# Designs tried in a protein design run: designed miniproteins, single chains, continued (2). Part 54

Each design is a single chain, and the fold is of that chain. pLDDT is the mean over its residues in the fold that is shown.

## One batch from the design tools (miniprotein)

Design m5855
Fold by ESMFold2-Fast:
Structure m5855 (fold): chain A 89 residues (1-89)
Amino acid sequence: ATLEVEADITYDAEKNKYVAKVKITLTTEEGTEEESKELEADSLDELVRKIEQYAYEVARKYSPNPVWVSGSSTELSETKWHLHAVLEM
């Protein structure tokens, strides 16, 4: 089974926080399931860790040992980033 994580990260200057809109797509032999969550953190590094933890917790419902097989982050602007990562189970 494969879990794909996509996150659109934006710095919100009014809140002084980083905000992520996270989408998880789980593909198994039974089909495809999607869920979404919004996460916030005071730093970009903390937000990335929260995204990784959320994805890992979802993956652990299906496998005791999910493995990160790819991950990339792209800076789109000074206030916007896109994160894409894949877990195998």
Scores: mean pLDDT 83

Design m5856
Fold by ESMFold2-Fast:
Structure m5856 (fold): chain A 74 residues (1-74)
Amino acid sequence: RPSLAETLEANREEILASDETALTYLRLVLHEVKRDPSASEATKARLEAVLQRFEAGELSPEEAVDEVLAILRS
């Protein structure tokens, strides 16, 4: 199966079509990572921080997606 990072990258244009689509997809990624018992607490905290900054209007959809991809590939 493709990883979350591979799926996010493959669907980048669709995800970036609107702020609502980006937000929905980023929330799904965070939910999946939080349900993974092998994911580190640092990774979960970093993803939550990106989502909070995006919801606060501090990040563009592109910046939020790129930060999430960087975290997932770490």
Scores: mean pLDDT 81

Design m5857
Fold by ESMFold2-Fast:
Structure m5857 (fold): chain A 90 residues (1-90)
Amino acid sequence: MLEKAAEALRKAAEAAQAGNVDEFSRYLSEFVNLLNEAMKEMTPEEKEELTRIFSELLRRVSQALRDGNYDAMAEALREGAEKVEELAKK
């Protein structure tokens, strides 16, 4: 499940960089849904780690949007995906 969430986040990054708002919104929604499903089977420690990753991701995406820097936003989304994927392997 977390691996699918990471892939959805990577696809959201690609859509954002391409300026495809509809695809970005779709993949971001898919990511959130997959994240919620994954959290049902996680330990409290894993949930805290995932929450930290997600909070940092939202902060970086928000800043990049304010700066109009879609490359920085896409990079933040890809880095977030890598961290989610690493958590899935533990």
Scores: mean pLDDT 80

Design m5858
Fold by ESMFold2-Fast:
Structure m5858 (fold): chain A 64 residues (1-64)
Amino acid sequence: LENARIEVFVYKENGKIVVRAVVTLDGAVVGYGTAETDSDSPEDIQKAIEKAVEEAVASARANL
């Protein structure tokens, strides 16, 4: 059974797009990552999402 989830939050703060990625396992946070971009273009947002997710997965791996 796989109880791992990755949740991605995208929001605007101080004129920047902020992305936060959180990895949870059985309800516990095991990893997290953040990225920011000054551009709201789809390409730059996607790149920020990729960076946040990579950081969250690396963090989760270090905590397991």
Scores: mean pLDDT 79

Design m5859
Fold by ESMFold2-Fast:
Structure m5859 (fold): chain A 94 residues (1-94)
Amino acid sequence: GEEAELKARYKELALRALALAQQSPTVAEVLAAVSAVFEEGGPITSEAQVDALEAAALAVIEAAKAQLTDEEYQTLTELVRVTAEQVRLQLAKA
């Protein structure tokens, strides 16, 4: 179903982002900052909180956009979106 598809897409994007981070200190720094946004957000209990974390993570990527390739930018933004959608689906099932 939708959850299995999002989980598979997340794994694909996460592995791709990690591979890009091995080749680029800028990607590694952006990926670490994006991860910190979701990890430091605390327990996620509302969709408004997910929306705020997604917006904050996308803002980190946008601030670095001029230093990223199109592939790096797209991979990181898709990873953030898929992460947020997974969290929203888990909240909807609680």
Scores: mean pLDDT 84

Design m5860
Fold by ESMFold2-Fast:
Structure m5860 (fold): chain A 84 residues (1-84)
Amino acid sequence: SDQEALDEVLRIQLLAAARGEAPEVVAARIAPLRDAANAAAKKRNEELQERVEAYLAAHPETDIDALEAELAAQEEARLREIVA
């Protein structure tokens, strides 16, 4: 996920700061890890899209943007409950 990629980037930055490494060196190390994380997220999204297409076969006029917004709001609510 994007959050997992950001957490990994943050970990790399913190370790580099502890070692006194230059930001340019850190950026070079982050790039391939970010690309790998993005590739993994893309694969997961492709699987989810196939399930969405099956649903849309029954409901062809479904507003996908509205559905995605609703799912994002539900995830935000869930995360708030965990930290509360």
Scores: mean pLDDT 70

Design m5861
Fold by ESMFold2-Fast:
Structure m5861 (fold): chain A 78 residues (1-78)
Amino acid sequence: VKERAEILREHIQGYVDSGVLEEGLSEEDLLEIAKKTKGFSEEEIYELVREAAKIAFERGSRTLELEDFEKALEEVRK
């Protein structure tokens, strides 16, 4: 669980460092996402972060939030 939260942070940090998005997630939010992604590969985590970033952008936001990841999980599971 904790290791997946760290992988999530690394991929989110890539978007933050690029100036594309800001992180609006608490440590609790990251742990919740990590629990919901149990069994995901690193590549699947990468695709999840990418989809969440796309959803945030389409929402007109420059901040990644828990709701973006919840919607991304629904899309990735299709």
Scores: mean pLDDT 75

Design m5862
Fold by ESMFold2-Fast:
Structure m5862 (fold): chain A 107 residues (1-107)
Amino acid sequence: SPEEEARKILEEIKKIFDEVLEKVGDYLLNRDQLTPEERIAALEEVLSFIDEAINKLNELKRKVEQSDLPPELKAEVLEQIDSAINKLNDIKSFLEAELERERARLA
């Protein structure tokens, strides 16, 4: 059914977002135990993971836009994808600022 298809897409959005939150959370919980060099390496890895997640969400967005989902369900799913991308870009900006601060400590 269209409702089942939409539900599966929403589950995929949640999975992508939750995987990013887990990786970010692991960094934030452990960062005080890391050296500055280890924090830089960890931040670069997390930022790369966020970029991959945003790319996956953009690919999913294209698939949804091309799908035969009813207009109402398509709009709801696209809104959730855009919301997730916006939140990931906010997290990315925060972590990019942290990376520049850690790099400044080594300069």
Scores: mean pLDDT 91

Design m5863
Fold by ESMFold2-Fast:
Structure m5863 (fold): chain A 81 residues (1-81)
Amino acid sequence: MLEEYRRLAAEGQRAYEEEGDFERAYELAAEALRLEVERAVEEGRAELALAALEAQRERDADDPRAVAALEAAAAHVRELS
């Protein structure tokens, strides 16, 4: 879980460091999170999704863009549940 998000967030971080267009990478990461959590809720795995998002937020605590995307995804899970 969160594999595509981690890949896209890492691309965003690298793009930021390399003077690239990091905004698009974080937008794609947020969209990947939204789709993944929607699927998890549909499959009856909302609790697992929330736990994974909370754990990832702690790992990404130094990246406010990543934290914002993870918090939005967690709110979306709660709205769907």
Scores: mean pLDDT 79

Design m5864
Fold by ESMFold2-Fast:
Structure m5864 (fold): chain A 83 residues (1-83)
Amino acid sequence: SSDPSVAVVRYEPSDDPRVEGRAVAYGTGVAFPQFKGETPEEAKLGAAMVATMVHSPREVVLEGVSEETQRRARELVARNVPK
């Protein structure tokens, strides 16, 4: 179902010793692990990608990222919304 909600992606520490942390897309229930050797921004983009594919949010906002990374997240949403 196309939910016109806004998904907010935040970075959280993880209790799982196999990963360094995780990114959570609030509003969708999607979480994406930060694998060893990856940055928190890469985990946030992963969460944004999965949330966009599964929930088709109107907007995805990544907290604590560069403008370039936020632009990439907007491109993920634009690809999934028909013009």
Scores: mean pLDDT 74

Design m5865
Fold by ESMFold2-Fast:
Formats: C-alpha cells, sequence, structure tokens
Structure m5865 (fold): chain A 70 residues (1-70)
C-alpha cells in the first residue's frame, strides 16, 4: 500500500474527485453492488483515506480502491 498516495488524496480535493470518478467507472464495469460503489465514492470524497478507513469498506470496494492507488 502507498501511504504517500493516501496523504496526497487527503490534501487534494481535485485529485479526490478524479479518483472517485475513476473508482465509480471501474466499479460499474466490474459489477460491484450499488451500495459498495457508493460507500467507496463517499470515502474517497469525504473521508480521511488511510489503511484503517479502507479496512472499513466492503472487501470488493477496498480491493478495487487499493488497486487504483497502486
Amino acid sequence: MRDLTFEKLNNDPALREEAAALFREVARQLGLPEAEIEAGVDLILTGPLSEESLAALPPRARDLLLQLLS
């Protein structure tokens, strides 16, 4: 995991919006449930991003977000 990437996202609202848009698009293509897509997007846009906060996401949403941040 890239802790530096989490810190960057936490401090850049424009980067968060870009990451949220990318997450939503890829999650839809992979067929993630709507609730899991929304949980991931909400975390990216509003929550502090950390290993702990990602662990609170459903496993599929968490794994996708980790892949996008790698």
Scores: mean pLDDT 76

Design m5866
Fold by ESMFold2-Fast:
Structure m5866 (fold): chain A 88 residues (1-88)
Amino acid sequence: MVEEAEKLLKEMEELVAQLRAAQTDAEVQALLAQMDELIIKAGELIQKSEKAEELTQKLNEIVLEAQIIAAEKFGDEEGLRRAREQRE
């Protein structure tokens, strides 16, 4: 369970890198859709793992970074401000 959750988190980190490189709205929308599917899958595996707290923190950091990148690329100044306010 931990190994499967860690694998999904790595796949999500790779999607974040692809989001940074994406140049079109269509590419970002496709990557965000993939991210949403992985979030649901990772969440279920994380809840069943002995490292649930550690993996949940990592998941939240990856999701927040993806939200910031998407907001910056599309000029969503309000979305970017809200995402920044959710930081520690």
Scores: mean pLDDT 77

Design m5867
Fold by ESMFold2-Fast:
Structure m5867 (fold): chain A 98 residues (1-98)
Amino acid sequence: SLDEALYEVLDEYGLEHLKEHLEEEVGSENLAEKIKKYLDGSGISKELTPEDLELIKRASEADKKGDLSDIVKALGNTENFHRLLAALYLLAEEKVKK
């Protein structure tokens, strides 16, 4: 399922604290669909870019510190945080297609 693929992507990149936060705020059921609605359709319609992959790397390093606020700080702004969520969703969607 898309939710299983999203959890696999989060685990693959070591985003354990982000995963926990998303489960608390959005809930564990239909997480991928809820994230899609949260991100707005325009953010999801784009293909994954090298900049998006860099945001994932920065978020992964910040997540190791155990505070969601460190992820937001590492990304520099809320727009980059939304871009991170869109990139993770796109990676999960690609896993479901294969």
Scores: mean pLDDT 72

Design m5868
Fold by ESMFold2-Fast:
Structure m5868 (fold): chain A 79 residues (1-79)
Amino acid sequence: SKALKAQMNLLAVSGDLLVIKRLKDEQKKQQLRQQALSTLDEVEKIAEELKNSPDPELRELGEKILERVEKLRAELDAL
């Protein structure tokens, strides 16, 4: 399921943020930050597909996923 993949990837990015905040190596921080941003780009594509679904529950899920992507992007930008 694309929805499950998106949710799993959001959890992975949330975990990566905790790791990035604890890393002392600025080069490794930047590398993980770029990987997390790339993962969020894929999640955003899935969220937009879900928002165009004829199923109202999938549309609502897509909107909630997109809101989480926006919040995680803001946290990554603050690093």
Scores: mean pLDDT 88

Design m5869
Fold by ESMFold2-Fast:
Structure m5869 (fold): chain A 104 residues (1-104)
Amino acid sequence: MKEEIRRAVEEYRETGLELVKAVENNEPDLKLTSLFFRMLALGTEIVVLMRQGNVPQDAIDQVVAVISEANKNLIKAYDNNDTKAMRKTIDTMTERLEAIIDSS
């Protein structure tokens, strides 16, 4: 169970880094939009996997809060054309998600 959740978190991280790279490379809006929607879908999948794995509700609530905060920070960094801040947001989110999963 924890391994499945960790894989979902890793895919979420990788998609976020792909988004940053796409922004740095000035990729078309459709590609950026697709990556944002994929991140939202993966974030939802992480929560679903945690529920299926009978992870405590407190840990799930923490994961939802981390993902919500990361999405807000990522959008803000994107609006400011700050790809360094976008990378830091993804790294911080991943570290926090891993800590919650390891403690639950």
Scores: mean pLDDT 84

Design m5870
Fold by ESMFold2-Fast:
Structure m5870 (fold): chain A 64 residues (1-64)
Amino acid sequence: MLKELKDKVEAATKELRELRQQMFDGGDIEALLEKMRQTLLDAGLSEEAAESAVESWRKEVESL
């Protein structure tokens, strides 16, 4: 039942991990968060859900 969603989430998770690695390698956090938002939209999330996730990740990065 959830296989298709799981596959899409796994693909998006891989992309997001690569973008997060670039942030830790000294990349532009704001630009990388923008790419993460696009990845979530491509995975089928709404703009509001994608923005909420990006805010959550921005907060996580700020706490590091």
Scores: mean pLDDT 72

Design m5871
Fold by ESMFold2-Fast:
Structure m5871 (fold): chain A 94 residues (1-94)
Amino acid sequence: GAVARALRKVIEALKNNKNFKEKPLERSGGQEVLEIEVDAEKKKGKVRFRDRVGPSDAYVDVEYEITIDEDGKPVARNLTPLDDWRAATAAAEA
């Protein structure tokens, strides 16, 4: 899906020490990627997306902070408020 593709772009940019910022507005399966950003100097990436929750047109804005640990492994930290955690978890597993 669009979110998985956005996460891969961030991880690759972090591994290659590249700065970028995009607003792709890419939709997949009820999710819309709003913003992708990598700060190579700070070794931090960010993915923001909108995820649909429940049976209506209700949406939550989900934010992941991506870093690379000492072993070169990508680590995703969910910055979404606790009430929106379910949507963020489902998106990360897709």
Scores: mean pLDDT 69

Design m5872
Fold by ESMFold2-Fast:
Structure m5872 (fold): chain A 84 residues (1-84)
Amino acid sequence: GLVDSTRYLIQAHDYALQGDVDSARSYAQQALSLSSSDTDTVSLLQQALSSTDSDTIVDYINQALDTISQRNQQSRDIVSDYYS
């Protein structure tokens, strides 16, 4: 579900910020598998997975986290805690 997807996306974001593209992609792929019901999130994560640039991956993950946060209160709380 979106909550589990959010937890994986936070890990993907953290790895992407560290320049660990392989780990970031692994966690983003897991998040994608759990987000299949949300077409906007799926589209953003597919764009992230199509990139080889860590900054571009971070940008798409940020957009996906923002999109999920607008749709799910528990996911919003998790994202807020991460950025605190």
Scores: mean pLDDT 82

Design m5873
Fold by ESMFold2-Fast:
Structure m5873 (fold): chain A 67 residues (1-67)
Amino acid sequence: MEEKAKELNKRAEELRKAGHDQAATLYERSAKYYEKAVEALKNGDTEAAEFYQRIADALEAEADRVA
């Protein structure tokens, strides 16, 4: 998950440089929710981690549609 958040942020930077601001913003939001999921797992909060991962997955799917 930490590596996935990093990859999504890198993809967002590349898309923003290419003028795809909407897709870039969605990938950035997805990455933030993956980071929240990782933090929740470190704290032993599996339910919060699953919740944040579902949001992250949905945002990534939406970014893929508009990219």
Scores: mean pLDDT 83

Design m5874
Fold by ESMFold2-Fast:
Structure m5874 (fold): chain A 91 residues (1-91)
Amino acid sequence: MEVERAEEALEEAAKELEKLAEEAKKEGLEESAELAKKAAEEARAAKPVVAKELEAIEDPEERRELVEKVKEALKGTLELVKKIYEEEKAK
């Protein structure tokens, strides 16, 4: 359950970042496009790593804490990428 929640959060973030990368590329915003693309690739690469870590944790509370940390990190990444996108678009 925690594994599925973390994987779903990572997949949703990766898809959002991929959409942002494609939109930025179409607008000629190369920096934002490359940043969003790399962030999406990192989110997808993190899926098996986070799943393995969660499966290794036997304490349900520690598993929940890891899921929340993953969600917080993803939120921060999305906010940062969107901020850079808006700043580059404003030029």
Scores: mean pLDDT 82

Design m5875
Fold by ESMFold2-Fast:
Structure m5875 (fold): chain A 83 residues (1-83)
Amino acid sequence: SMEEVIEAAKKLINADLTKEEAIEAYQRLSRAVNGDKAVVPSEGATAASLQTAIALYLVGLAIEDPEKARRAAEEIKRWLDER
């Protein structure tokens, strides 16, 4: 649901992540949306910029493709809970 996607986005933004953890989250989001094809983040990206980009992308995706957004949000929440 859109509520679950917003919850995942808020949880991600409030997480205290290293740059390496933020890159992992970005890769997991990319794989959940695009299958096995991971998108490489920009070399100049910070942990904060990646967390913000992921959160905004999840919320935007929930409007355009709710089922993909749900799968991506579930993956991000799973990863956050397991780290």
Scores: mean pLDDT 78

Design m5876
Fold by ESMFold2-Fast:
Structure m5876 (fold): chain A 90 residues (1-90)
Amino acid sequence: SKELIEEGKKAEEEGKYEEAGKLYRDAATGLATAAKLLYSIGAMSKEELEADLKESSALFERSSELYRKAGNLKKAEESLQLSKELREEA
């Protein structure tokens, strides 16, 4: 959601990179999950699904960068892998 993204931006501005990484990852997960669900029940077009998955992928990439700044390389790689998987689905 936009609220999680704004909270993540604030955490990043305060140097709280681990918290910011988590907030961007949670925003990305929520967006991808909602888009996939809405598409599966016929409530979303393929074009809308692809747009939301692309946005979610970008949020996972941002999460990966922030986890890397925090020194959490495992979570950085996990977020990057999720970004790549969503890009392949779109």
Scores: mean pLDDT 87

Design m5877
Fold by ESMFold2-Fast:
Structure m5877 (fold): chain A 76 residues (1-76)
Amino acid sequence: MVSISGAPTGTMAEPKVGDTITLTFDDPAEQAAAEKLGISNGATGTVQEVIDVGNGILALKVDFGNGTHVVFAKKA
């Protein structure tokens, strides 16, 4: 799971389509998996879609400039 820091128009608790988010990885395994996709710690991306998958978890489709990737974030 990743930590998301806010866009000027959004919040980390409730990201919106069009928000710019910054990723911070708390888990080295998740960071390593993201690096294989060309996404580094501190990478910024634009939210394309927000899906509530239940249990306070959001699936975000985010464009980091190299295509759209799915990121899982916990609601704050």
Scores: mean pLDDT 65

Design m5878
Fold by ESMFold2-Fast:
Structure m5878 (fold): chain A 64 residues (1-64)
Amino acid sequence: MEEEIAEKAAEETARETGLSKEEAEILKKGAFGEEPEKAAEVIARNPKALEVFSRKAGEYYRKA
């Protein structure tokens, strides 16, 4: 479930912020501790991407 939530959040973040599919994948992997430096770079270029990703992930976690 957590991986599915992160994947959907990353996909929607890419759509709203204009991230590429590769950048969205890096952001998702960063959430699980993979490639944290690359994820930080993506966030630094697109600060709103972190806010959107966190909001979307939070919505999925709290929907129940």
Scores: mean pLDDT 72

Design m5879
Fold by ESMFold2-Fast:
Structure m5879 (fold): chain A 69 residues (1-69)
Amino acid sequence: MEEILEKVKQFMKEKGKKTLTAKELAEIARELGLDVSVAQVTVYLRALGKKRLTAEEAAKLIEELRLLL
């Protein structure tokens, strides 16, 4: 969890972003070795009623996706 959060925060800092879209979340997840699509992440965001996630929310979602794969 902490390691994923650190990588998410580093990505956001490098891209100058404070929140992440489904596309950016899918890109980070793929860099972490997860086979996930933008469409799949978009479905999760819609289920949460959100269009963008904070670093902490993104890290939690990536951890949940890892458990499903």
Scores: mean pLDDT 78

Design m5880
Fold by ESMFold2-Fast:
Structure m5880 (fold): chain A 55 residues (1-55)
Amino acid sequence: MSIDEKAEKLRKTPNPPIEELVDVLVELVLETSERLGLPLPDVEALRQALLEDLS
């Protein structure tokens, strides 16, 4: 299953695992940025912030 489909299903899933949510969101942002030809965001900072915020 594509990362996009994983992200959609995870978003629609009740009580998704926090770790999976964070991982999928980070990957989705990376892939979306590359698909649009945009500069990559600071994914390390993003992942760390999401993990800390959700913890």
Scores: mean pLDDT 71

Design m5881
Fold by ESMFold2-Fast:
Structure m5881 (fold): chain A 108 residues (1-108)
Amino acid sequence: LEEEWRRLLEEIRREARERGITSAQVQIALSMILAEKYGGLPKEVAEELMRKLLSEEYGADEEQQRIARELAERLLKAIEEGKASEEMKELIKKEAKAVAELIKKQLE
């Protein structure tokens, strides 16, 4: 249960460090992917914000942005495959909707 999710997070953190990116960069990429998939944020908006935040705020180059997206997509796949609890999935969906709503209000 919790041990499987914790081990996955440790593996992702280790791989991020080995490949020269930060956990914050992975978290930003994951947040944008979740806002698109569960929050209803348009794909074009999510992709542009991910690129802008990773490059401008977090200093990620093109290779680091690609790695951050790759690791974030692996976390998303694990969540969808049932490695996260049902309670965690509901929290993720609620947070994704909140993030998408905040972004939509700023872009209107």
Scores: mean pLDDT 78

Design m5882
Fold by ESMFold2-Fast:
Structure m5882 (fold): chain A 67 residues (1-67)
Amino acid sequence: MDERLEELIKELEELAKQSKNPVLQQTLLAVANAARTILSIPDASEAEKQTAASLLESAIELARKEL
């Protein structure tokens, strides 16, 4: 799970860098940072990690449609 979250975070950060919309870029970076925070919590539950993955996947889908 953690490896998948790291991959999704990296993909979202890369899409954010490619965004020409500053509001979208900041929103995508905020989502990526929230997911990194969850990964930094030693006792984060699998449910919390799954929620983070779903949010990252939704943000990536939005970014791809807008780019």
Scores: mean pLDDT 79

Design m5883
Fold by ESMFold2-Fast:
Structure m5883 (fold): chain A 71 residues (1-71)
Amino acid sequence: VDDENRSGILRLAAGIAEKLGLPEEAKKLREASKGPAPEEAVRYAGQAVSAYNKGDDEAARKYLKKAAEAI
């Protein structure tokens, strides 16, 4: 995965985490977007973005928490 795309996914996930009331996860995802992040964190962040775009806020919250845990 492109490093620029990875950073972009983590920034998008951080913004979604703020909107969904997950400020600690949002902070972790933003910090991870500034440097190297585990592939697992990027994968979960991508799944969270996809779930949110489908209107599945419950799945989005679940994947955002998993992404933050993987950091």
Scores: mean pLDDT 82

Design m5884
Fold by ESMFold2-Fast:
Structure m5884 (fold): chain A 70 residues (1-70)
Amino acid sequence: MMSQEELREFAKKHIGKRVILGYYSPEEKRGRLIVGEIVEVTEESIVLRLPDGSLLEIPYENVIAIYLSL
């Protein structure tokens, strides 16, 4: 599992790229797996554009895994 620093650096290098992201949803009490394009990297979160065009912001602490999707 990547550290938050490693996740941030990975995301910064891959802005504009499509990724598969596994994350924990505290509201749903479960893990989720999504595909999206990294559009923004903040100090505390990654912002993805989903295939439907919506934006999803995920805090680094909730990220379980991230992979390049191609």
Scores: mean pLDDT 80

Design m5885
Fold by ESMFold2-Fast:
Structure m5885 (fold): chain A 114 residues (1-114)
Amino acid sequence: SDEEEFEKAFNNEEYLKKAEELYNSISDELAKAILSDIVPEEEFKDLSNEELKLLILDYIARLNLKHYLKVDHSKEDLELAAGYRKLLLEKKIKYTFEDDSFKKIKKVSLEEYE
């Protein structure tokens, strides 16, 4: 099942390493540039550079899940999304997107990550 494959990838150190590599490749300037294209500046202007990078990782994770669900059911997209979600939890992400339109940012509730 999709949940079983996600859970296996979530507990696989290799996908966490890939998430860390992606996270470390995102510069502060790149994170701001990407967010400026998708979200109004008012939504993220008060966030730290680390919080901006975590938002970009969340954005990519959501895109990988959408690609899996709507395009080709690529196991790799699901597995990468699981690794990205694991890193977001370990970094204690404080802000995420309100929905998949990516137009609004909200504070993370504990219920979303338990």
Scores: mean pLDDT 79

Design m5886
Fold by ESMFold2-Fast:
Structure m5886 (fold): chain A 82 residues (1-82)
Amino acid sequence: SNEEKAKQYIKIAEDNLRRARELERRAQAEPDPRKSAVLYSAAGILRAAAVFEADLAIKYAEKSGNKDLIKKAEKLREEALK
């Protein structure tokens, strides 16, 4: 169903955003600026993936008519863009 697809894409986006935030935390603690830059780059790729997956989640949530899923996916997209 569209609702199940929305929930799956929300889960994938949440997982990618969680991984991005962990890499950003590690980058902030990394004393070597070259290693820090690599970690931030990897986090940026995961954030971009999370935005893409959140957009898919919004698309399927809208098709499902589930307003709570739309709001959750939109909030997740906003968090991925920070």
Scores: mean pLDDT 91

Design m5887
Fold by ESMFold2-Fast:
Structure m5887 (fold): chain A 86 residues (1-86)
Amino acid sequence: SLAEAERATEAALRAFHEALHARFEPGEEVPPEEAIAIARELAATETDPWALLALDTFIAALAAGASLYEAEAAAKRAVEERALAE
């Protein structure tokens, strides 16, 4: 369901932010390569297909030069579009 997909996406992005806050202080500049590395570490151990879709989309957006905000929006959009298609 859309609700399950949204919960899995929120959990994955929350895990990303927790890992980010463990390594960087609030307001500190985060290099894109470090954000990508954290997201890849999370994706490597993730088993939920919605969370994987969210993390893969997030990584792809960051690699394409998107901000953290834009990458998070892209991940949420990709999950929503797939969940609504089925």
Scores: mean pLDDT 85

Design m5888
Fold by ESMFold2-Fast:
Order: C-alpha cells, then sequence, then structure tokens
Structure m5888 (fold): chain A 115 residues (1-115)
C-alpha cells in the first residue's frame, strides 16, 4: 500500500542520512571536502531528511498530500545522488558506496511507486 511505502521511506531516510554522513566523513579525511564544507553538507542533508520525514508522517496522518511527500523525497534523492557521484570519483570505501547506491536505488523505486 502507499501507507507501507511512506513508512518504508521514513526508515530508509534515517539510514540514508547515517550512510551519507559516513561518506562525507571519508571525503573530509581524503581532503576532498574542508571541515566547513563537510559540516555544511551534513547540515543541508539533515535539514532535507528532517523535512521529508515530517512531510511523510503528515501524509500518513492525512495532513499532507502524497505529491508533497514525493517532492520532499526527490529533494533528498538529488542531494544523495550528487554525494554518491562525488564519493565514487574520490575513492570513498566500496562498502559505503554500495550501501549508498542501494539506498538511492530503493528511494527511486519508492518515488516511482508513489507517483
Amino acid sequence: SKSDLLKEAIELLKEAKRVAFEAIDELREKGKLSEEEAEKLKSDIEGLVKKAIDTLQKALEGKASIEEAVGELRRVLIQLEGLLRKAKTAGVSKETIERLEELVKRLREIIKELE
């Protein structure tokens, strides 16, 4: 059901934030991001994830549309795809890249099923 997809998206967003932060930390360690750039990117992702989760929860309660929830999921997806491209070119660990790729793929599938 769409309700089950919204619940799955909430849990995936929590995991995606965790894995994204691991990728950002590796980019900082490799000198591909400054400390300030890493902190800003983490802050931006955290804000987008929080807004997406809040909107998904409101959609589950009938207080927001599915279209609004999909819009917020797409915003998170764009940021994660950008991070994934940067992580791959910078040689972030294979394990972190594979986990982020799986999360991005599943978020795309959920968005498509909610459309």
Scores: mean pLDDT 91

